Designed miniproteins, single chains. Designs and how they scored, part 95

Each design is a single chain, and the fold is of that chain. pLDDT is the mean over its residues in the fold that is shown.

## One batch from the design tools (miniprotein)

Design m3314
Fold by ESMFold2-Fast:
Structure m3314 (fold): chain A 76 residues (1-76)
Amino acid sequence: MERARELIARGEALHREAVELAAQGRTAEALELYREALRLGGEGLAELARSQGDEERAKFIREGSEEGVAALEARL
């Protein structure tokens, strides 16, 4: 579970930073962080599938990052 916890924690941190950058109009930087958060959330969710850990946190990162990427891509 250490790996899943680390991936989720990093994904959450990147997701929050991406939201802040998007609010500042730093679209390209926000997109890169959202995509990285999505990747980490996906890895974390895969690890949790074997241990039934904090699935809601992993899903939140994945879904929120997907929405963020879509919204920012639409205005690029």
Scores: mean pLDDT 70

Design m3315
Fold by ESMFold2-Fast:
Structure m3315 (fold): chain A 67 residues (1-67)
Amino acid sequence: DELKKKAEEVEKKYNDGKEKGSKSLSEAEKVMDSLGDEKSRELARETYKGLMDALKAAYDKAKEEAE
């Protein structure tokens, strides 16, 4: 139960971080698009993907520990 509770906390943090990150990145991408800076937008997307991959790996580990 303690491990399951911690896994649920990690899942909530993962979902919260994903939603906040997606929202902030979407706003930044719109600004970059309006300025025509496609390379900065590409770099932002690549960075976001790396962060999401790392976050998912941490979530998967926490979930596995709770199983």
Scores: mean pLDDT 68

Design m3316
Fold by ESMFold2-Fast:
Structure m3316 (fold): chain A 65 residues (1-65)
Amino acid sequence: AKKIGVGAGETKEAAELTAQLLKELGGADEYVALGTADPAEAAAIAERIGKETGAEVIRGAAPAP
């Protein structure tokens, strides 16, 4: 089954780094970066991606600075 890594962070750069680390460590087929300070919003988007694509979603978040 296809795996999608979703990285979230307060900045686009932090989210992109988190998504890349998930791809390399978690073996995800694709990744998405979400520049948001709200982890609940990031979780909701990740659930929608999994539901719409049928893929397994691996989620991570960067700590606040």
Scores: mean pLDDT 67

Design m3317
Fold by ESMFold2-Fast:
Structure m3317 (fold): chain A 85 residues (1-85)
Amino acid sequence: ARAALEAAAKEIIAQIRDELEKKGFKVVSEEPLNEAGIARITVEVTVDGKTLRGEVSIAVKDGKLTAVHYSPEVQKGLELLKEQE
């Protein structure tokens, strides 16, 4: 049971990482799931010659995704990527 919940949490984090990479972000560093159930991924994107670096915080409880928070820099990067079609 516990091992299955830990595997589910790891898979959720991996899925979010993959989605960010598909959107054009580069993963710079990752912090593992902490005692509060929060993992952090530092990402970077270059759009129109501007490099933005920020953090994505992923909250997991009982093998379920509860929240994802994008830093202001990541939010701006997502907006700029939508303008680059």
Scores: mean pLDDT 80

Design m3318
Fold by ESMFold2-Fast:
Structure m3318 (fold): chain A 87 residues (1-87)
Amino acid sequence: VEALIDAALEALRAGDVAAAEEAFQAMAEALNATGDELLARQELLRAQRRAAEIAAEQGRLSEEERAAAEAALAAQEAALERAIAEA
């Protein structure tokens, strides 16, 4: 999953939110949220959010791209919360 993490972070830094969303989805499938995989997903979301913050601070994200990145991260957080609740 490291390549998917790198792809998501690079996409966010480049402002390509659609590519970041695809990487997030592929990563969620790969992790298949069970047991320790839920903790791994939590740490991954923290890293992706930090990358989005850095990209925004560097002016690499427009307001629209920043909003889209926040929406993608929120969707991933909601999916993780559901997986934890169902576990």
Scores: mean pLDDT 67

Design m3319
Fold by ESMFold2-Fast:
Structure m3319 (fold): chain A 79 residues (1-79)
Amino acid sequence: SEKKAKDFLERAGEAAKKLVADQADTKSKQDLLDTAESMLNNAASVALSLGADEKTVKELKEKHLAELKAFIDALTAAR
């Protein structure tokens, strides 16, 4: 269902945010971005394999990736 896809991608986004925050002092901005994108791509692939709507998954992935990119930008701008 759409609700399950939303919950799954939201949880993946929060996990990615925590991981990049934990790594912010020791990793490059590009490494943080690569980690966030990889985690969301993996979550999207799982959601699609479980029969989630492709358009919904794409929109949710793009939303959470944009939020993570903004978060990483804020973390790295203070360096």
Scores: mean pLDDT 81

Design m3320
Fold by ESMFold2-Fast:
Structure m3320 (fold): chain A 84 residues (1-84)
Amino acid sequence: SLVDHLRAALEAVRNGDYETAAKHLEEAAKQVDGPLAKTLRSAAEALRQGDKVNAAVALYEAARLSTDPEVRALLQEIRDVLLK
């Protein structure tokens, strides 16, 4: 599910495994449409490039576009972990 992929991305980011986190954000993007999907793919690309700042910006926008409180909270937590 979308939530399962976001939880897996959060765990990967906590472990510094940005490639695995990017893969899970890409799988999450496949389960949504439009601007949210594009923003999740942008976050994944930034993580692969080691660009934590641009990844955090993309995750902020993804959270803002999300209507599901659990999805929003997970995206915000991934962003917060990246900015430590």
Scores: mean pLDDT 89

Design m3321
Fold by ESMFold2-Fast:
Structure m3321 (fold): chain A 81 residues (1-81)
Amino acid sequence: DPQAVEDELLDAILRGAQLNGDEKLVEVVEEAKKLKDFQLAVIMLHLYDEYEKKGIKKTVEELLEEAREILEKRLEERRNR
């Protein structure tokens, strides 16, 4: 079941964030889990990782909005090809 694998992956990331005391990543993963959209969750987590590596501070709301824009563009490209 692909959904069970997706849920397990998000739970593994959440546990890792909790064990490392990364409260910001915990917040990001919890919001991603609420969305019930694995593609959006993955994009959001990828953006978080990229911004953290660059030392750029982003809010959960900013990450979610940017992730939605990226997903929408990917869906439009897929429909037009």
Scores: mean pLDDT 77

Design m3322
Fold by ESMFold2-Fast:
Structure m3322 (fold): chain A 85 residues (1-85)
Amino acid sequence: SMKEILLAYRELLTAANEELPLKSAKEFNEKSIEAQKRIAENRSDEEKVREILLEFAEYAKRLAEENGSEKVAKLAEELERLVRE
């Protein structure tokens, strides 16, 4: 559901800011803002919103793996799983 996706997104955002080095957290937040703007511009296109969320989850997982954050990587995978349902 969209509520579960929103909760997973918020958990991922919180964990990224707590776990990642400041430079990576800054990049994550900039990409998060970009994704949120794209979602707002496409809010009536559910397929496009899901595509944007999947791209963001994949980005977040790669950034987490580059920084050795298993927690952020698992939360990104959970976001991807919920979007694919």
Scores: mean pLDDT 88

Design m3323
Fold by ESMFold2-Fast:
Structure m3323 (fold): chain A 69 residues (1-69)
Amino acid sequence: SMAAQRQAALFRLVNYIEEKGKELGLSPSEISSIIQAAVATFAEALAAGASVEEAYERALALVDELLAK
């Protein structure tokens, strides 16, 4: 179902941010801020008519940009 695909994509995003953020030594507040930004980007992409995978890729690109700073 679309709901299951969306939930799986969100779990993948959150887990990726938490693990990568911990590895990079980010604070809990920094990790939380990145999660909020990624979830917002994912939701905005879906609202604009993107597929779950397209929304995931867009959110992941933002996460990678934020983690590179």
Scores: mean pLDDT 87

Design m3324
Fold by ESMFold2-Fast:
Structure m3324 (fold): chain A 56 residues (1-56)
Amino acid sequence: MDPAIEAALADPSLPARDRTILLAYIATNGDIARTAEALGVSRGTVRRILRRHGIR
């Protein structure tokens, strides 16, 4: 797993939306399009959350 994702998930103050997106991203093996489709959000939203936590 990406150390940046592990660090973000270990933070108890991580917003619920960010946590849900990161967990879905792990479940899709890093597929932004599938993560966005599974959660009903835009690919831009997924990318923005990943970038916020240093994941690209």
Scores: mean pLDDT 79

Design m3325
Fold by ESMFold2-Fast:
Structure m3325 (fold): chain A 110 residues (1-110)
Amino acid sequence: SEAVRLAERARELARQGRLGEALELVERSIELLRKDPSDIDGLSATIQGAGALAEGVPATPRSTLIRLVSAQILVVAASVEPDPQKQLELAQQALRETEAVLAEVRRLLA
């Protein structure tokens, strides 16, 4: 998955302190996931990339980190959900939570 590739690269860049470059790649992986919300592996990798970014920003509020944990719980729920429609709804909610986290990280990096 291209989303997995971008998210894994973003995670590595975030660990190197290259937070702006990591943010751009996580935002690109989110755009791919909006087009294919059934990519649960891509969503999981993107949440992990967002996590590395949020951890790299010391000013990240606890409420933003809690939102990221919520996204992680939702994607795990989606990965084991037998109903395809419910799986899609859980994945879309996890994506929205992840987008909210990135909006806050982008604000803090500006």
Scores: mean pLDDT 88

Design m3326
Fold by ESMFold2-Fast:
Structure m3326 (fold): chain A 71 residues (1-71)
Amino acid sequence: MDEKIEQLKADIEQTRADMASIEREIAELNKEDPSDPEVERRRVVLFTALGLLRAALDFYEWQLKKLEEEK
């Protein structure tokens, strides 16, 4: 049981790190010219990736809660 909990905690931390990296990239893009189509395209890609990571984080948090309830 604890091994599965520790693995999920590791997955959660990795997902948070990936989200932080993407948010940092978005913040850097906000310093660029917002009228540049390349900047807008990259922003859309990064926001999409961030959304997917948030969904993954919610799923890992849900799994962690279930495992803690079984403990």
Scores: mean pLDDT 81

Design m3327
Fold by ESMFold2-Fast:
Structure m3327 (fold): chain A 79 residues (1-79)
Amino acid sequence: ASYVKVAEQTVSSMEEAQAFVQEAGQKYGYPIGLSIEQEGIGFGGAAFLKSQEEALAFIQEQVDNGAKFPFTLTVYQLV
C-alpha cells in the first residue's frame, strides 16, 4: 500500500487549517497522512491520523510547539 499526495494548502490561521482538514477529510476520507512544512525555517512534521479530531489535535500540537503561520499543510491518502 502507498500514500499519495492528494491536497496541499498554505494556511495563514488555525481557522484556515481547520477548514482545509475538514474539506480533505470529507473529500478523501480518513485515515489520512498529514504533514506540516514552514517555509524558510526548515520546520516539518508528519503523522498518520484516523479522524478529523486527531488531525486538528496534531495541528494544534505543532502550533503549541512553535510552528508559526503561514505554513503548508499536505494531505496524503492510502491507495
Scores: mean pLDDT 77

Design m3328
Fold by ESMFold2-Fast:
Structure m3328 (fold): chain A 75 residues (1-75)
Amino acid sequence: LTPLQLEILELIYEKKAATVDELAERLGVSRPTVQRAVDELEKQGLVERFIGNETWYFLTPKGKELVERIRKARA
């Protein structure tokens, strides 16, 4: 995992769901850079997308477990 991918996972964990635009705004990173990172996280099975009027990203059970493990290691 890259540092950006970890920050994305942490933000989705905190918010429970996020769009690429929200992630780009909060992280101060370009939309295409965030889109690439979330696509890679989806391929790794750490996030999943729901397509409605907007595309929302959620943590999978695997992604949630990973974030919780990282948070416990830092506490």
Scores: mean pLDDT 85

Design m3329
Fold by ESMFold2-Fast:
Structure m3329 (fold): chain A 112 residues (1-112)
Amino acid sequence: MIKKFGEATDLNGNKYDIYVDVEKLKAFLEEVREKGELKIERPFGNKATYKLEGDTIKGKVEDTLTNIASPAVIEVTLTVEGDTVRFEGKVIKEPLVNGEYTIKEFKGEVKL
């Protein structure tokens, strides 16, 4: 089931809706809660590390879409309160290629 999660904001102040598959989000949350840490690596693709800290999941995502040698780095925080998940993301390192990465931040919430 797909629900609106929140908004992404770019460097020019434009806003874009973010959607999530709630069943995939539930599966992700269960895996992180069970293991305490989740590492997602794809050969020649994105890397992500998520760590459980109390009721908060902190993630670090390397996005290689613009530059494999200098990926964008996104810091993500997910806070779980009962059946509600809040999401915040910030770009903490941009790729060193021609300003092609325009997204600045993300935020939102969804009820599971």
Scores: mean pLDDT 73

Design m3330
Fold by ESMFold2-Fast:
Structure m3330 (fold): chain A 58 residues (1-58)
Amino acid sequence: SREELIKKVLEDLKKKKLDVSLKSLKPFKDGKKYVSEEEGDFRILNEEDIDGKYRLIK
């Protein structure tokens, strides 16, 4: 589910400070933020929580 995916991503970033490489996520134009192609929306994620790695889509 979306909630499970988001939680898993946040934990991965927090533990290892790694760039997220999940299949449902892809780099944003400048490669700094990621967006979900499946739903195209990560507004549930706070930018602070994910260190600005994820793009929040309206």
Scores: mean pLDDT 45

Design m3331
Fold by ESMFold2-Fast:
Structure m3331 (fold): chain A 93 residues (1-93)
Amino acid sequence: MYEVSFSFTGKFKTKEKVREAKEQLEKDLKELEKLGKLVSSEIKVDEENKELEVSYTLRIGDEELAIPESLSKTATSSEGESLTGSIDVKKLE
């Protein structure tokens, strides 16, 4: 199995887009929690600077490695502005 940690920062042109991105990410993270795959999550919103910081860790089997990529694509497509981040993958024995 794998433990996959995501950390990314989105910058938006409007406060409304920041709120929409936060709501979409919270929805995606709740689905992962329901599946028992979410280890930890933290979302930080700075509406004044129109920034969203997201950090979360997933525990995933080998066959499920596609899930992190799907979430990354969802965040990118809903943003439409700029996104910077990192992904760290640790194999568990």
Scores: mean pLDDT 70

Design m3332
Fold by ESMFold2-Fast:
Structure m3332 (fold): chain A 84 residues (1-84)
Amino acid sequence: MMYAVGLAGLSEAQARAFAAQAEALGGTAVILKGAVTAVGLEGLSFDQAMAFASQVQQLGGTGIVLKDASAEEAAKMAIAMSGL
């Protein structure tokens, strides 16, 4: 069972750092750049997904954990829920 995480409200450097960390864990990352920068991560365990969501919340961003979703879907959901 695999989980996805959407992270929004990040700088481009923070988004790239999260993407690199997820890829190092064997996951997949997608960065969406627009009015705000977001990153979606997929192929994660539940514990890994929760850790990423907690890290972004500590940075003042928005993190959302989804089951059976793509990285792009998770990133879009995080943008929507951030109220941007």
Scores: mean pLDDT 81

Design m3333
Fold by ESMFold2-Fast:
Structure m3333 (fold): chain A 80 residues (1-80)
Amino acid sequence: SMLEKLEEELEKLRKEAEEIKPNVSEEEAEIIERAIKEAEEALEEAKKNPEDIKALLKAEVFLIVAGSELLTAKRKIESR
């Protein structure tokens, strides 16, 4: 299901964020953690009404944002 795929994406982002945490600044870590939290909250909202495609798409958008923040932090690590 779409919900199950979004939950898998969130878990992967959480794991990846934890793995890079020692190599990012406190500010970068806070940005990533905030984006992940927003994605988690959107996904929990979607779980309350899994038939609501708009809620599912909103959760997907927040997951994309969190992934983008994580990718930005990784690129900064690579350029150091």
Scores: mean pLDDT 83

Design m3334
Fold by ESMFold2-Fast:
Structure m3334 (fold): chain A 72 residues (1-72)
Amino acid sequence: MEEELIKEVRDLLTEKGFSQEEIDAAVEAVKELLEKGYSRETILKAVRLIVNSGSPVTKEGVIKAAEALEKA
């Protein structure tokens, strides 16, 4: 459930060489998005979009990416 999504996000960022601070920020964003009712698929797409963009992973960045995907 929620723990499985958090594990997937953590493992993805760890494999891609992101810092522990960035991993923790992404996990916080995932928890907030789940509380707001975002789908797991949208959250994963948002995380992958940030990872593929080459920008730093921030809580705000992941949340904004998910918001943009919901509007598309």
Scores: mean pLDDT 82

Design m3335
Fold by ESMFold2-Fast:
Structure m3335 (fold): chain A 89 residues (1-89)
Amino acid sequence: MKKEELRKEIEKKVEETEAELERLLAEARATSDPAEQIAQLEKIIESLEKLIKFLEENKEYLDEEEKKLLEAAEGAIKLTKEKIEELKK
């Protein structure tokens, strides 16, 4: 892939993932059913894991903000897993 095409793909993947995470968080907040909240949070983890894998595979082409986003995504997975465990109590 050409460097310019790869940079556009990285930016697009980040934007699409951020939009999906915002939607899933809104759906989780809109429901009072713990099972439905857990389902949306598990989808958030899946989306973040896919983003992390994509960024790791392209790490040499990441800018400084995208590198920080990689670390933030890993932290978000940890916090989301903790929330799921709290909802299971």
Scores: mean pLDDT 82

Design m3336
Fold by ESMFold2-Fast:
Structure m3336 (fold): chain A 78 residues (1-78)
Amino acid sequence: SLSERLLRLILEMAIATVTLPPEERKAKGPPMTAELQALAAQATLSPEQLALLKELQELIEKHSPEEVAEKLRKLLEE
């Protein structure tokens, strides 16, 4: 579905961004959290998908880029 494709795209973009070198990540601009929220607003997401996005936002805010990248790769493999 569109919601599933958007969620996968969001996860892939999150992985790509958090695995960038620190300097490039800073240069690429505003927090990924805002971009994820904007994309989520454009899709009709299930409660489970919304909960996953909230968990993703928390991971990005509270964990190192390396830890976030590993967790996001694990989510994409499912």
Scores: mean pLDDT 60

Design m3337
Fold by ESMFold2-Fast:
Structure m3337 (fold): chain A 86 residues (1-86)
Amino acid sequence: MEALMAEAGALYRAASPEQQAAVDAGLAALQAAVSAAADSSTAELVAAFEAGVAALVAAAEAAGLLELAALLRELGAAALAALRAA
């Protein structure tokens, strides 16, 4: 996971300010959705996280950051596995 996070961070830093803004907006939306579901059932939290990750990946793809989008999908899958194991 740490290696994927490091690679995603490197791709993000190499991106244009406009591309970074799109990813930042996607991350803020994911964080808000997860926070809103934090006091909900595990199923609702998982659903909010899955939807938020899908939206973040779509935002990165729309910005032309295809490699970052692929890494974000992998990171999202790893985080979902951890949430389901908790």
Scores: mean pLDDT 80

Design m3338
Fold by ESMFold2-Fast:
Structure m3338 (fold): chain A 119 residues (1-119)
Amino acid sequence: SRAAEVDALEEALVDLTIELLRRIEAGEITLEQAGQEIADFLEEALGMELTPEQRAALIAGITEGIAEQLANPLSVEEAEALGMERLRAARTPLEQAYALGYYYGLVLTSRALERLAAA
């Protein structure tokens, strides 16, 4: 079902985010490289057709969302609410790409940190 496919995609994205956060902590990759890996996964999984400028904005949004969540952790619900607020405020395709990245950066990092805290 579509719901099961969405759940599987969410689990895969959170697992990827956990691995990327571990690599950041180990000094193996930068926040921007983590943002790029998540953007690559999202483009493939969602079949997104982005311009180079929209792709750069998506990566920048993801990178900023990860950075903000690591500095000042929000709950999953708070991260979703903030990310959705920014998505609703976005007006141009470039702003929408950034806001989408910011949403995923916040939400995926909040979920990854929740799982790491529970382990």
Scores: mean pLDDT 88

Design m3339
Fold by ESMFold2-Fast:
Structure m3339 (fold): chain A 62 residues (1-62)
Amino acid sequence: SEELAEKLAKEAYKLAKEYGADEASEILYKKYGEELSKLSEDQADLVSEKVLQAMDEAVAEQ
């Protein structure tokens, strides 16, 4: 789950920097939504926290 969280955070950063946070969220959910739905609540919280932080950082630098 940590590897998945880091992978998704890195991809979220790139997508948010290129397309903005809203578009990045849509792309990530479409691409990884099924994989994310299989996570426990604790794992999903970790992924969400890292993804949101990465998107916030990407958007702040635009």
Scores: mean pLDDT 78

Design m3340
Fold by ESMFold2-Fast:
Structure m3340 (fold): chain A 71 residues (1-71)
Amino acid sequence: SMEELEKLVEELVELLEELGLTELAKRFRQAVEDKDLETVDRLGLEAVLRHPEHAEELGRLVAEITKLLKE
């Protein structure tokens, strides 16, 4: 649902901003709005590579967002 997608995007963006990845968070929001799955996956991977200590949480959020975007 759109409501579920918005909630997951806000959760991921908040986490990215807490990690100092403010520009990546902005680019991620835009990619979601554009339904650009390739860019969403690329930015998600970039976040994981920069903060491997949060890889599990970041990976789960990106996967759930990507699943909803494919619907």
Scores: mean pLDDT 86

Design m3341
Fold by ESMFold2-Fast:
Structure m3341 (fold): chain A 91 residues (1-91)
Amino acid sequence: ELKELIEKFIKGELSDEEFTELSKKLMNILEKEYGFKFPSSFTEQEKEDLAVMLAKQVAQSLRTGRKPPEDNDFAPALEKLLEYIKKILEE
């Protein structure tokens, strides 16, 4: 199930709602497994918006084979998301 969602995500075949929900799930994995923390000033909506933005950057990296931008404050989180998604796709 998760692998199929990630494959659709990379291809851009998810609806905006499905993309947002998958982005939230991926950020939850970053928080629980990799110790990522959202800025304490963020509202729930700002956390959702950041999750979607980071997920879009990961999807673009996976589609193009290019590394995420390294000048981003969230580059370590992007690298961990990319590694996690690649692991799921290889299963």
Scores: mean pLDDT 73

Design m3342
Fold by ESMFold2-Fast:
Structure m3342 (fold): chain A 94 residues (1-94)
Amino acid sequence: SLAEKLREIRAEFVARMRALLAETTDPALAAAQREIMILVGTAIQEMIDEKLSEEEAKALLDKVLAHLRRTHPDATGALALAEETRRRVLEALE
């Protein structure tokens, strides 16, 4: 059930990011949003596949989000979705 919850969280995140991307006309912002979608989506997929502990999963998401905040500080909508998704993953891990 944890793997299923993580797949649902990942699918919702990707769908919401694609909706945001569809409304974005600035190519540079769109590129930042795509990178955020890929890196967060991949981190969650690795959790699904690698059976990470709760502590390891928290550490991985924290590192990914810290990197994204530094590299794309102006992608505020995408970063907000990534932070919400991080909270949902942590709730699923309990």
Scores: mean pLDDT 85

Design m3343
Fold by ESMFold2-Fast:
Structure m3343 (fold): chain A 105 residues (1-105)
Amino acid sequence: MTPKAQILELGSKASELLDEAARLAREEGDEETAKLAEQAKDNLSQGVVAAISGDIKKGLELFDQAIKDAQQAKERAKKLPRAEEIQKLLDEAIENIQKAKELTE
């Protein structure tokens, strides 16, 4: 697989994990955690587009922002009944974003 195709695949996986984390947080009544996960997804999507279009600096910045947003969602999720499940989804999302970032460097 080309680096560009790998970035797309990693981004897709992270996006699905962020969507699931947002869904679970929203089901538990925490709209703020859901919004942070959705913000991470938006920054990830923009980062993937920048990275594959050759705007490396912008791609890396957006991946870093997506990681920060996901980490904030993870901290907030700690108080929720399904904290362990939501945190696991967010940790897996962060790992996939970090791998996409490494391929972009």
Scores: mean pLDDT 90

Design m3344
Fold by ESMFold2-Fast:
Structure m3344 (fold): chain A 69 residues (1-69)
Amino acid sequence: MEPSEATLRASRSAREHGRSQGWSDEEIEKNSEIAGKSAERALAEIEKQRAEGLPIEGAPSTGSWTVPK
């Protein structure tokens, strides 16, 4: 599998954050994996929107996105 640059950044940031909070190694790895998978999902959705010719929302912290269900 080829993790994207964004996925690698998300995983690294989550791991560093967990260590700074004093989490267990097990919890740090688990959260790192979750962050990486979330980034992959976001990238897949962006690519889908690009393929469909829809506007790409590149700012996940700002925008008109609805609460995910």
Scores: mean pLDDT 66

Design m3345
Fold by ESMFold2-Fast:
Structure m3345 (fold): chain A 68 residues (1-68)
Amino acid sequence: AEVVKIELVAEDPEKAVEEKIAELKKEYSRVTILHEPTEVGDSYVAVVQATDAKGKVKLIGIVAKKKE
């Protein structure tokens, strides 16, 4: 499986992670949340498994940190 890291900087890291997961659900045929969006230190973190229309699987880690 392909491993992808998405790094975000946002005024609202929680919202940024939630919006990114919603975007991935529109792009991929299946998205399974492996690690629910959770505050870890000064960052918000989630891990999802995304499957495209061809059946290829990607492991996607999302890390959002607060701007400023």
Scores: mean pLDDT 82

Design m3346
Fold by ESMFold2-Fast:
Structure m3346 (fold): chain A 94 residues (1-94)
Amino acid sequence: SNEELIKALEKAKKVLKDLLKRKVSPEELITVGLIILDELLKLIKDENVRKELRELADRLGAARSLPEEEKTRVALEVVNELLELIEKEIKKLK
């Protein structure tokens, strides 16, 4: 339902913003980001948004094998892009 999706998006937004504020490890950003992406992919039916989420998941998963400096940059980039996508989708539904 739209109400369930809005609640999931708002929760994901809160979690991601908290992780960024606390400056958690890139490994924690990748792990939690992938969990959020998987949860959103189960709820979102729009194929264009699903394609964007899958691309973010692929990039975030690939970041696990990168050297620490590159891993940190890619994890932060993908998590910030995911956060922007979540905020955009919340605005569309409200």
Scores: mean pLDDT 89

Design m3347
Fold by ESMFold2-Fast:
Structure m3347 (fold): chain A 63 residues (1-63)
Amino acid sequence: SQAETMVRLILAAAPGISLEELARIVREALRSQGLYSEEQIEEIAEALRRGVEEALRKIRELE
C-alpha cells in the first residue's frame, strides 16, 4: 500500500528512529508551517504515529 511505501521511505531516511521521535518531528514541522492549531497538530501527529505503527506491524508480518 502507499502507507507501507511511505513508512519504508521514512525508515530508509532515518533508520532506528522511534515512533515517539517521529511524532515529535512531525509536530515541529507542522508547527513551523503556521497553518494548523495545536489541537490539529496533535491530531495529525497521533494519526500518523498510529498509521506508522500499523504499517510497521504489517511490514514485519511479511518478513
Scores: mean pLDDT 71

Design m3348
Fold by ESMFold2-Fast:
Structure m3348 (fold): chain A 98 residues (1-98)
Amino acid sequence: LEELIKKRKEFLEKLREHVEKLGLQPVADQRIAEGDDERFALLYAIALGELQKLGITDEEVARRIAYAVLTGLDIRDQLTPEELEALDRVRKIVEELK
């Protein structure tokens, strides 16, 4: 049990480090304040940061793609080809972190 708690803490610390590296701490803090668990908030912030790196500058579109990546919601028919490529790339990154 103590070993599982330690592994969870190490995982969350790694995610927090990734969020800090992306400069997205305020987004993670906001999601935690909204009642999302820390893991979800950190993964959401990471997804948003990776989308920003891929040139997705529309905040509403970025939030929708990040949420779809985390929940498995299919939004492919709502996206441009560039946004679809970004969704697929960010999905792979987030799945590797789970």
Scores: mean pLDDT 80

